# Designed miniproteins, single chains, continued (5), part 43

Each design is a single chain, and the fold is of that chain. pLDDT is the mean over its residues in the fold that is shown.

## One batch from the design tools (miniprotein)

Design m17477
Fold by ESMFold2-Fast:
Structure m17477 (fold): chain A 81 residues (1-81)
Amino acid sequence: SLVERALEHLDKAIEAARNGDSAAARRHLALGVQYAIKSGVLPDEEVSELLQKAVTALANGDYEKAIEYVEELKKKVEEAK
């Protein structure tokens, strides 16, 4: 399902961020968000807000905050399915 694909990519984004791989984290985050939006399980605005926060944290080298925002998005997707 689109939800399962979203969750898989969000998990890969968290793993990449834990490894300090900003490029992989951003790629998987973008894919996870794309599948979450396409699934319709959350308002687009809510998904986009968490994406922007996570991307900003990654750009600042704040992997800990980036992981927190992606985990928050993952939890919201899991609870809404």
Scores: mean pLDDT 87

Design m17478
Fold by ESMFold2-Fast:
Structure m17478 (fold): chain A 94 residues (1-94)
Amino acid sequence: SSMEKILELVRELLRRLGFSEEEIEAVLEALREAYATHPEERAQRFTAQLAVQALREHRVPLAEAEAFLERLKEYSSEATRADIDRLLARLRAE
């Protein structure tokens, strides 16, 4: 499913940023709960915001951050893709 692909992308990101497996599983469980309790577009938006915050706090190079967000867009709804494009524009302005 698109949810499982997005969650695997988040898992890979957090692992690269040095999060522990326990921290990663806690984040992924929270995101699964968001998908269970909210419309898909809201859960995807929360996930994109979380990812951008992690990219910024860990000072990930712009090219790598852009590549990650483009991969997220592949599994995201049209509305979420537009939100990710706005986040990309803000990252480029930093």
Scores: mean pLDDT 86

Design m17479
Fold by ESMFold2-Fast:
Structure m17479 (fold): chain A 67 residues (1-67)
Amino acid sequence: MEERIAQLEQELLTLSKELDELNKRYEDAVKAGDQQQAEELKRQIHELQKKITDLSLEIDNLRAELA
């Protein structure tokens, strides 16, 4: 059980890093006035956030079973 949680946490950490990089690119696009680029990056950010949310819920479910 703990090994599975650790694996999911590692995946979550990787996705969180990718999200941080996308957010930085989004800020750069907004600063440059590139609305099309910003909107595209925002869509990618939302997709990645959904994956993060799903993994977080799975981790929470597993942790709740251990409590």
Scores: mean pLDDT 83

Design m17480
Fold by ESMFold2-Fast:
Structure m17480 (fold): chain A 110 residues (1-110)
Amino acid sequence: SKEDLGRALLLLASISAIVDGQAYLLRTEDPRDPEVQARLLANADRMLALLDEIGALVPELSAQIARMRALVDRFRALVRDRAARADLLAVLDEISDLLTEMERKLVEKA
């Protein structure tokens, strides 16, 4: 429905805000610091919860949601492995690109 599309767009905007916050955290803090790692992981978990809500509202995006989930899981693995900042930022860029694709697809259906 139009209401479900509108709600899904708001949830995508929420994920985008989390991605921006993650990128800011990576630019200002050491991602290998345990407290920073905990924040990065908590934010990633929040993104996964929002993806579950989007999937319920717009099942036609199931393929994009599966791809996004895989990218978020990769980000979580890299955080746990204390990967370099550049590697973490590269995955966030892929997430951002996919968010743009998902938003475009939802706007086309509105």
Scores: mean pLDDT 90

Design m17481
Fold by ESMFold2-Fast:
Structure m17481 (fold): chain A 74 residues (1-74)
Amino acid sequence: SDAEEAARLGNENREKLLKLFNEAAAKDGVKVTGVEVVALSEDTVALIVTTEEGTYRLVADAAAALESLRKFAE
């Protein structure tokens, strides 16, 4: 499913995602310690971002997430 492919691709590129989130958060003094993409269903994924302040979850459409991750993973 798109969700399983998005989770696989996101987790294979976890180091790049972690770097991107840390670069974005650096201006605010926030350190991101983990990033994970999880398949919730065939049509939905969760992006889980862990920081020193807490863990945040963003739910997204799997097909849209997969498209974005494919462009990012290049």
Scores: mean pLDDT 81

Design m17482
Fold by ESMFold2-Fast:
Formats: sequence, structure tokens, C-alpha cells
Structure m17482 (fold): chain A 61 residues (1-61)
Amino acid sequence: AARDALVARAVEALKAEGITPDSPLQEIILFLLNHFPRELAGVKTREELEALAQEVKAALA
């Protein structure tokens, strides 16, 4: 539920900034860190952050 809500909010925010599914994963990661720092406080590893970013990128398509 909380993760699904975060993904949905991130997708809408990324679309508003003109970020597309073809954008580099690193651009999505940096956007998440800059705009959702509170929601990402529980993400402790690079692997978890990359997994979340891939989930958001897939949802953008």
C-alpha cells in the first residue's frame, strides 16, 4: 500500500518533469532522492533503491 502510493506519486511527478520510460535509471534515482527523501528514509542499500527506481520506471511505461 505505502510502496504502491509512493510509486504512483513518483510516476505523476516524473511525467510532470518530462521524464520518460527511456530516461536513464540514474535520472529516476536522483529524482526520487531529491523529491521523496522522507519516503526513502527506510531504503538502506543501493540495491533496494535501484529496485524501487526500476519499479517506478516500469510504471512510467
Scores: mean pLDDT 78

Design m17483
Fold by ESMFold2-Fast:
Structure m17483 (fold): chain A 95 residues (1-95)
Amino acid sequence: MREVARELGIATAMLAATEEALHGPDKAEIYRGSLERLARGHPEVREEIEKAYEDALARSKAATPEEVQAMHDEAKRLYEEARRREGEIVRQLAD
């Protein structure tokens, strides 16, 4: 549970930061909402999520749009992997 929350949080933070850099803060709002919800449910990963967002945002500001898009694509893959793991755990708890 904690590991999946950490993975999902870090991936979502990277998605929020790269989306903000590519398309502006309003386009990133949905990811920021997801981060807030996750941090409320799992306060123990909050610092790691905040650090991941700050690191990704700083890197995005220093990078070319092409590099930022690559970071976004990587973050999207990590997010999808974390979501699959979350779904498996939720299914096991329901059984």
Scores: mean pLDDT 78

Design m17484
Fold by ESMFold2-Fast:
Structure m17484 (fold): chain A 73 residues (1-73)
Amino acid sequence: SELELLKEQSKRLIEWVEEKAKTWSEEERERMIEALERELREARENPPAELTPEQVELAIKTAEEMIKILKEA
């Protein structure tokens, strides 16, 4: 299913960010956090019409987890 594919993509993105966050400069992490926070705000205010509510929630949770990892790095 499309939701299962997105779950796999989410898991891979989180794993990738965990691996890279510790190797990135402070400026690189700050830029990524700002970009993700902007995307998160937009997704909450204007969720994409082509995504199901479950897919939107997954995207939001993925962005939140990525932001958390980058802030803790």
Scores: mean pLDDT 83

Design m17485
Fold by ESMFold2-Fast:
Structure m17485 (fold): chain A 91 residues (1-91)
Amino acid sequence: SEDAIAAAGYTFALAMARRFPEYFPEELVRAQELEDQGKYAEATALLEKVPDAVRKAAVLFMGAAPLITEGRLAGDEEAREKALEDYVKEF
């Protein structure tokens, strides 16, 4: 469904903004802060204003998912975070 696809995209975009706030627009970082405060409607309204940034962040998350879940980086949070940051920088 469209709602499920939109919700997944927003979830992925917010996850990337949470980990790497300096690489994404202020709107995405602000939406993440609003979600943490339980202000979901306000967060969604901000995300709707930056659809290109949401799409980029969601695509980055989808591409980074193997790095997050990869067994060779399991238990090494610093190496995993560095690999994710390097991936975000290259995109």
Scores: mean pLDDT 72

Design m17486
Fold by ESMFold2-Fast:
Structure m17486 (fold): chain A 77 residues (1-77)
Amino acid sequence: MEREERLEKLLERMRVVEYVADKLLEIGREIDEEWGLKAEEPPADREERIERLVRAFLESGIIDEEEGEELRRRLLE
């Protein structure tokens, strides 16, 4: 597979994971408000969340460090 095609596919999948995570945070906030819960606030920093995703893929061997840097850069765009 061409390197650019591989990066685009990885980027697409990581965007889906980010979207799902954002939706889960939104739903969790709505539930907390509805039930009057004082839950610990999850980190709101999008950069930190993306860094964690990239780190997880790097540690699992799915991507290399160069791919990780490019994916992080493109996701933050």
Scores: mean pLDDT 70

Design m17487
Fold by ESMFold2-Fast:
Structure m17487 (fold): chain A 78 residues (1-78)
Amino acid sequence: LKVKLADTYTKLGQYDLAAKVYENLLKEFPSPEIALKLIDAYLKAGQLDLAEKTLVVLCKQFPESPEVPIALSLFCKH
């Protein structure tokens, strides 16, 4: 699965490439964990608007997930 590929891009500091892989994963397998990883990758890549849009999707699809408050805390750093 492409999760390891996206994690590898993140470790290499290639956040834009990691975000693209997480985007595809979220479309195939929507999960709060993948959405959180995508938000983090977008923020590190400086794509604040895309990170915000992904946060809205996370809140609508997984409102009870613990990843929601974690994602909100990431925005407080930017």
Scores: mean pLDDT 77

Design m17488
Fold by ESMFold2-Fast:
Structure m17488 (fold): chain A 75 residues (1-75)
Amino acid sequence: ERERQRREGLEAAERMRKRMEEASDILDKYSKEGTENAKKAMKKYKDEGVLSSSKGMRELSNSMGKGMDEILKKL
């Protein structure tokens, strides 16, 4: 029984580790995508100043939101 519980615990830990790695990869992917979108928005709307920055940050926020949704699906 103790050996069985130990084995089950190790399997559960391995599954959790795998899920956390997948979640981390998804978050990193969307974080990078959002940063590129923010840079493009600032470059495109040069004359709008604060508005171009706000739009870029909103695109980054949306990309990170998608990453969080994927993480929640994996959990």
Scores: mean pLDDT 62

Design m17489
Fold by ESMFold2-Fast:
Structure m17489 (fold): chain A 99 residues (1-99)
Amino acid sequence: ELEAVLQQAIERLREILEEAKRRGDTLVANVAQDAIKALEEALKSDDLKEALFRIEIALGMARIGLGVLKIIGDEEGARLMERIIRELDRVREALRKQL
């Protein structure tokens, strides 16, 4: 269950990363890339607390990025960032249920 949730989130984040790259949305691309790395490390980790901490950091960075995109009026970048936040929230909830 948890492994499947993490793998699905990684696949969806990779789709968001490719969309961000095509649009030249560097901020969204960087946040998506960092989120993917956090999830890949979580998949390899035996420490669920460490995995959760990494996901919470990635989620915090995504929320800051969303704020920036809203200020500059990048509506499409904001939508991609909201999708990153939703995927990270799903993973965070799945990790919390394993604790």
Scores: mean pLDDT 88

Design m17490
Fold by ESMFold2-Fast:
Structure m17490 (fold): chain A 91 residues (1-91)
Amino acid sequence: SKAEEYLKKAREHLKRLKEAIENKDVEAYTEAYEEALEAILKALEEAETEEQRKEIAELVKELWELLEKSPFSDEEWVEAFRRIAKKLKKR
């Protein structure tokens, strides 16, 4: 299903996000965070089963935990979110 495809993409981007944190790569972190968030939102739109929604909730928790543990500034996170918001306005 499309939801499963987006869930796989979200997991891949979360792995890249963890690597970026380990390497202290701000640009890679921002890119991986944006891609993970987009994939999670797409998975939520395409979710057909309660099990898929549970997996999405777990990925959201992981994303929030990684944000909280991030060595990066609030400004860097806000910039990432602004880019996501601009894409969402083009519905």
Scores: mean pLDDT 76

Design m17491
Fold by ESMFold2-Fast:
Structure m17491 (fold): chain A 78 residues (1-78)
Amino acid sequence: EEIEKIKKEIESVKKRMDEVNARTQRLEAEAAALKDTDPEKYRAVLDELFDLGVEHLKLAVDYVVLQNELKRIEEEKK
């Protein structure tokens, strides 16, 4: 059942995207608090935010690819 497998993969990617987004929001708040108080730690948080941004972009691409594949298969089966 290929449709079920793809749906499970989409849910997995979506869960990872939600996790990355939640962590990004926490780090953005932390960076805002650190900007004027600890420049070295602020820099480290920015580096982590950059890495999360790259991970989010990769997950977003995977999500779109899986959604398009699901749509194609569902349209074929009707």
Scores: mean pLDDT 82

Design m17492
Fold by ESMFold2-Fast:
Structure m17492 (fold): chain A 97 residues (1-97)
Amino acid sequence: SMEEIEEIKERALESFKNAIELFIKASETGNVIDYVSGQLLLVGAQTEISLLKDNPEAVKEVIEEMEELLKENKDKLTPEQLAAIEKVIKEMRKLAE
């Protein structure tokens, strides 16, 4: 249903936003647990997006919002963190093809 699609989109975006916040915290503190937790939340976002595989338009909309969030925060992320996030976004985009 459209309601289920919107709920999945919301969960994916929430997980992605929380992942970025944890990566920023890890870059400031050097705390490896925050970094690993951020990576797990990226996997969570990717898992939610995989549930939208039959709706490429919904996948595109969520990815566009994720890319805007990344753009807003890219100066707060290490090159390694940025590369890891971009790799996951690229993998999620393949589900919209």
Scores: mean pLDDT 86

Design m17493
Fold by ESMFold2-Fast:
Structure m17493 (fold): chain A 79 residues (1-79)
Amino acid sequence: GKEKLLEEARREAENLAENREEYVELALSGDPAKTAATMVMAVAARLAADILREGGDEETARRAEEVAEELIRAAREGM
């Protein structure tokens, strides 16, 4: 089963949501390496959302998508 993957995706999504303001600050720091780190986290949030949606966790998937969108916007502004 994919139950283990779904639990890990949920944990990753929750961790990203908890630290989202930190990643936004990193994106806007003026340091290209820090902006790139936020881009990677945005991709991770998007993938977690896809896994969660496939697993039937629509609520956590939606929150992960919101985090991804926020981090993508911050990274684009920081570039």
Scores: mean pLDDT 84

Design m17494
Fold by ESMFold2-Fast:
Structure m17494 (fold): chain A 83 residues (1-83)
Amino acid sequence: GEELVERAKRLYEELKKLLEEAKRAKEEGREEEAEKLLLEAEITLGLMHIILGVAKVIGDEEAARKIEELVREAERLLEEVKA
């Protein structure tokens, strides 16, 4: 339901913050910090995938669709920063 979508939105906001920090670390030549932040962003994306899986298993098609959109956007942003 709504709670799964809200949890996914909170993880998406956290992921965006981690990616902004990773991008800054890369620009400043802090490669180890950037790598750590990217790993944390990948873990956060993994948690979003778990929530998507839960929505699909319980048959909440509206929540699954909304969460899938957030997951796709998160994947796009992560790949942009990793490039």
Scores: mean pLDDT 88

Design m17495
Fold by ESMFold2-Fast:
Structure m17495 (fold): chain A 91 residues (1-91)
Amino acid sequence: LKEKEEKLIKELEEAVKKYMSTLSEEQKEVFEGLMKILVEAIREGKSPKEIRFLVLQYIEENEDKLSEEEKNFLELLADYVAGKLGKIKAE
């Protein structure tokens, strides 16, 4: 179970890092802040629902700094993380 959660974190870090390569420094800070929240929440054992809520709240707080495409990416990322954690917790 712990190994599956660490694999999920690594997958997230790789996906976000690749996406961030074309972003501005301000946008990179927004994405780095969100990654810290996600990684901490996963390691603390937050529920999929709590993690999704944290991501949506972060997007709302930073909506003026994020494009519609970036918001969609972060929402998809939240849904992916929530889905994977739900399956990991069910196993």
Scores: mean pLDDT 75

Design m17496
Fold by ESMFold2-Fast:
Structure m17496 (fold): chain A 106 residues (1-106)
Amino acid sequence: AADAADLARIRANAAASTGGAGELQAAVGEWYAARVAGDRAAEAAQARRLREELGLRFMTADETAEANEEGRRALLEGLAAGLAGHDPAVLEELAERAREADEAAR
């Protein structure tokens, strides 16, 4: 599947970089945190960095609002790839942190 091929490519690129896998995961985490916090400037900066350094189709909230189905899929693929290699407990902690940030904004 195209999704599996993209994830495999991203994983191979991350594994080939000394320190790169941690930097990739940190950058994806920063992009996601900025998005949840509504910090559009930080979100745009991280999306640009991820696109330039990894060739991934990371999108801002504004770009996502205008995106077609393929654009939304690319966003989810990029996020999943950045979180690849984390254990389930880390992913659950990240999800809970995002939920708390969303509730704090209400």
Scores: mean pLDDT 55

Design m17497
Fold by ESMFold2-Fast:
Structure m17497 (fold): chain A 90 residues (1-90)
Amino acid sequence: SALQEALQAKFNGDEEKLKALEPQVREQMRRQLERIEERLKRAKDLSDFDLGVLLVAAAALKVSAEKAGDEDLRERADRLIEEVSRALEE
């Protein structure tokens, strides 16, 4: 995945690869956030396991958004984490 490749490139100090992957990483983060938001609209139809999967995905997106310096995506991920956590607590 572009997110995983970008993280590896960052640890390796590969600045050229990071720059090349940045647009793909941002697009993937946005699309994943949109998918989680859509699924949460039907949270009552989701199992606790499904909600747990969405929580992990949202947490991973938050970390990626923070590393990319994308404050809007980070705030959206934080909101989703809170919404999923509330759904799990009922």
Scores: mean pLDDT 77

Design m17498
Fold by ESMFold2-Fast:
Structure m17498 (fold): chain A 69 residues (1-69)
Amino acid sequence: MIVLVLKGEVNEEDVQRLRDLGADVLYLKENTKITASLKDVKHLKKVILGKNVEYDESLLPEGVEIIER
């Protein structure tokens, strides 16, 4: 299981890194903003959201488990 931890802004470069690493879990630190689509990252199983993470749920892959905190 590969966990990628990101902070600040999640952009297209970060999404490509998720694909390259084959990450199963994405952990977004407090005050992170998602600006790029993760919708096609089908291997992503779980997204853990820190406090005040800004995102549009349409940017997340269908069926991914979302955990707040």
Scores: mean pLDDT 82

Design m17499
Fold by ESMFold2-Fast:
Structure m17499 (fold): chain A 87 residues (1-87)
Amino acid sequence: SMADELVERARRALEGAEKYFKELLENKASRADLRTALGLIEHEIEELKKAFEENKDKLTPEQAEELEKYIEGLEKIREEVAKLIAE
């Protein structure tokens, strides 16, 4: 279903962002690379929030809660990337 696909997309986005962030740390990424990563994460968060609003009535309470948690996880990674840029 669209709801299942949206939850899976959010899960994969979070897992991908976590792996990408780890790689940025391990490879001592430049500020330019960190800014690119920040932009990509911010874009995905906006797209997921938009899709969540558009499909709110099609999500079970459990799916909505899970999706919100994945978006929250992505926002935490965004904050960590922003902190690295500020350092």
Scores: mean pLDDT 87

Design m17500
Fold by ESMFold2-Fast:
Structure m17500 (fold): chain A 90 residues (1-90)
Amino acid sequence: SAMEEDKKKVEELLKEFKELAKIMLERFKKYAETLSEKEQEEARKSAIEQLKEMKESLIERLKKEYPEFYEEAKEELEKIYKETVKKIEE
């Protein structure tokens, strides 16, 4: 059914966001090792802002294309975002 196909597409989008967040975290950690403490703070802010923009863009897309799954998907995206931000701030 169309609803089953939409659910699968939403699950794939959430999986892709989770994988992107993991890649961003890994790249940030590698990059941060080359920076001074002050530069690390600015790099953290930039990484968090970039991840936030990606999250907000995906939320807008989900609201328009998959409104029936929007609230559940938004909660999962916020969860992935918060967990990734926590690891960036460590």
Scores: mean pLDDT 87

Design m17501
Fold by ESMFold2-Fast:
Structure m17501 (fold): chain A 74 residues (1-74)
Amino acid sequence: MEEVEKKIKELEELAKEALLKASPAYQQQIKRLMHETLEKIEEAKKKNDYEEALKIIEETKKQIREIVEQEEKE
């Protein structure tokens, strides 16, 4: 439980930093990704599947970094 909450905060902080630097189009992409991810995490928590929740968080962190890198290449 505590580990999942800590990782969620780390993910939220990463997303906030990405949003501050991103253009409006990439901001919308990041916001949609975060919304979908938080829903998946909530479902995993309801099932007490904290391992799955942690995996979802790590995959989403990777996707946010990839979105930011893609914007930088343009």
Scores: mean pLDDT 80

Design m17502
Fold by ESMFold2-Fast:
Order: sequence, then C-alpha cells, then structure tokens
Structure m17502 (fold): chain A 85 residues (1-85)
Amino acid sequence: MRELAEKLVEHAEATFRALLARDWETAEEHARKGQELIEKLRELGVPDELVREVQERLRRILAELLGDPDATFADLAALLEELEA
C-alpha cells in the first residue's frame, strides 16, 4: 500500500514537471499511470491518514514547482492555461 502511494507521488511529480516543460506526451503517460494507481489504492481501502499524507506531499511538490507555499491544483490549471497562450 505505501509503495503504491510512493509511486503515485512519483508519477504526480513527473506529470507536474512535464506539464511545466510543455512535454504533453510525458505528462499524459505519467498521469495515466497515476490514475491506475489511484484506482488500485481505492480498491485496497486506503486509510484516511495515508490519503492526507499523499495530499500533503502533492501540495508541497506543487508549492515548490510554482514557488508559492499556498499553491493548489486550481493554481496549476490556471498556469497551464496561461502557458498555452
């Protein structure tokens, strides 16, 4: 279970980095693998504590990449829209 959560964080970070680099093919590949891991974790009945741990790690990765400690997934979506313009 924790190993699957670690792989999910790795694929999420790779997706964020690829999106910022405008590497859409790599972003799609990692996002797809991340979604597969989310479904597998859901089937295993992930405890709320592990869900919070993963969410906190993903938020920290976003904050680091966006340079904003309060960054959210909505902020990433807005940035991607601007980068495509």
Scores: mean pLDDT 72

Design m17503
Fold by ESMFold2-Fast:
Structure m17503 (fold): chain A 71 residues (1-71)
Amino acid sequence: MEELIEQLLEVAREALRRLQALAAENTPAGDAEALALMREKGREIAELRAQLSPEAQEEWDRRVNEFLAEA
């Protein structure tokens, strides 16, 4: 379970990093790529999260909120 949460955090961290780079371009093409990236990474996160127990999903929510607050 901890391994899956760490994998989820890594996917979220990579997605945020790429989204910030695309946002810095400030172009319509960059905006379109950011939306496509969010959909792709959102699906990957959902697939990994589905493997977690309810308790681990609550821990993931707490940890991702902490990560996003630091971003």
Scores: mean pLDDT 78

Design m17504
Fold by ESMFold2-Fast:
Structure m17504 (fold): chain A 94 residues (1-94)
Amino acid sequence: MSAAEQLRSIPHALELIEALLEYMKKNPPKDGKIPTSELERIILEKLKELGEFSEQEQGEIVASLISVLDKDGDGFISISRIEELLKLLQEPPE
């Protein structure tokens, strides 16, 4: 499954990716990467703000987003990767 297809299957993926990018721009990470634990916290805060999800559903959404953002499994996500995925979500599917 492509990253764009995976993201489109995640509830509120656009809002969550936008929130991550805004956070990273306000809090620039050293070396341009954030740990997945920090990403998890940012996503959970946004999901709580939306108020529509159980703790189990929140965990599933977090796991799905981390899987797409941390494709290499190194435990870090770059600003460039988040910007790439935001652009893919804003473009029509290929």
Scores: mean pLDDT 75

Design m17505
Fold by ESMFold2-Fast:
Structure m17505 (fold): chain A 75 residues (1-75)
Amino acid sequence: GPAAEYARKAAELAEKASPQAARLAEEAAIHGERGDWEKAAKLAEGAMVYALSAGDEEAARLAAQASRIAKEKGG
């Protein structure tokens, strides 16, 4: 779904700048695909924080979008 797609794209972009952001974004995608919306949102938010600290604003933006969609789905 859209949340998982944004999270996977964040992982791809973050891989070189922040392996930690990439790992968290990939985990967010996996949890989102399983319907674990609360975990998906928290993992995507973590990916955003690490991407921002690494200076990867595009990866951070995609991770933030994944987190917002997951929060909307989870209530």
Scores: mean pLDDT 84

Design m17506
Fold by ESMFold2-Fast:
Structure m17506 (fold): chain A 71 residues (1-71)
Amino acid sequence: EAFKHLLEAYALRGIPDAVRKMLEKKGIKLSEEEQKKLKEWNKKGEEHLKKAEELVKTQREKEDIEAFQKS
């Protein structure tokens, strides 16, 4: 389902990015390993976003997403 992939994209991209920005504002530098892991999560989130977009190709799935957004 497209919504599930959108939710996973948000979790894999949105949450880690927000945490990274908070740490940077506090002057805490992430290690190279931690930065690499965040980049990997971002890539996985992008893949989920692309899958959600592909699932919207069908008219029915697009209508379901639009109905959910308007709710």
Scores: mean pLDDT 67

Design m17507
Fold by ESMFold2-Fast:
Structure m17507 (fold): chain A 103 residues (1-103)
Amino acid sequence: AAAQMEVLELSAPKEVKVGEKIRVTAKVKNTGPGTVEARLMLVDADGTVLASKTATIQGGEEVTLELEFIAKKPGTYYAVVTGTSDDGTTTSSAPLKIEVKEK
């Protein structure tokens, strides 16, 4: 597969409490000559997107994506980064699990 986006780093807290801030950071590189649309997402256990951030990455460039979300409900959340190249090729990180506990 000619994936143009490489996920170099995906970081999030393993556990937070309700009312605390979840900060997610992703470092991604476009290894192809075309353009990649990178999207960092925080999703709940049902796959509902709670927060997202996008960036357009030119060929050979590296971008850090960062998002913040205040946890309002206990449960399991996931951070994931996806990329779509200009040729329609998609790539995705493995989901990173975040446990939100009651205060």
Scores: mean pLDDT 82

Design m17508
Fold by ESMFold2-Fast:
Structure m17508 (fold): chain A 92 residues (1-92)
Amino acid sequence: MKVTKDIIAEAIDMAVEEGLISQATADYLKSKIDDIYKVVGDKEVKTFLVWFAEGKLLELAKEIQKETGLSFANAELVVNMLLLYAQKLLGA
């Protein structure tokens, strides 16, 4: 399963449902979906689990920060939301 803009939106909505972010933060991050997709689009969802195991999520957060103009904290939040989505989807 490849990351689509809809999957990014679902990951953001899931983070609100899990109490990880506010609706205002979710709305802001959704405004950046096109730029987030430029970094993570068409990658396999399982890749986030592999990158977590390999310690590469910090590099991904920096790439998202550069492409989107998000703060580093918000870029890390995007990475963590996609990781959580991958964990829930794949039962890990």
Scores: mean pLDDT 84

Design m17509
Fold by ESMFold2-Fast:
Structure m17509 (fold): chain A 135 residues (1-135)
Amino acid sequence: SVDELTALVRELLREAAERLGISVAEAVERLNALLRELMAEFPDPAEAARFVLEQLSVNPRNPFLLVIATLMAAGAIDPAAARAVGRALGLSDEVIDYLVAAGQTLDPELARQMLEAIRAKDYAGLSELAQQLLA
């Protein structure tokens, strides 16, 4: 549901904020900045999705990366829900559309498996899923 997905992303942003010693609002601003950097480096959504999977294979515990992966996976499964969550977090429409487009390049079944691994905090399984896609 949109509420469950929003709660998951907010929890990941709280973990990011606590780890960095910053506010949740500043964590959201840093997420927006990271996403704009990703858009500049990888304007092709398919290349963006591949890059995120490569990063997950080596650093599956990064909370910003987990937020990005969660929103991409949601974009693959339910684009309307992903957009609603992005808006609730205060992300820009441009960033939301880019993440949804990146997610839509993913196999929806792989996206579901990634989302379940994130919810379960199965970082080893998430890393293996990312590696299997890249092999």
Scores: mean pLDDT 86

Design m17510
Fold by ESMFold2-Fast:
Structure m17510 (fold): chain A 82 residues (1-82)
Amino acid sequence: SELEKLREINEEVLEWIKKQLEKYYTDEEFKEILKKIGSDPGKGEIKFLEYFYNTFKPDEEMKKKIEELIKKIEEALKEQEA
């Protein structure tokens, strides 16, 4: 259930990022950004999420979703480093 919830949050955050980026980037640049964010959880993905969080200033609901994703990515990275 937690994994399913995390997948739903990830999809919602990616759709929000997609909606913001569609206004500011070409289709090719947009696809490359999405590919980097959606490929695998890592330090790069955390930095991209933090960038979008600070740049586009999401509402409280989306902030919580982004923060939850960052936390889960950080937890996964710590497990891999152990």
Scores: mean pLDDT 65

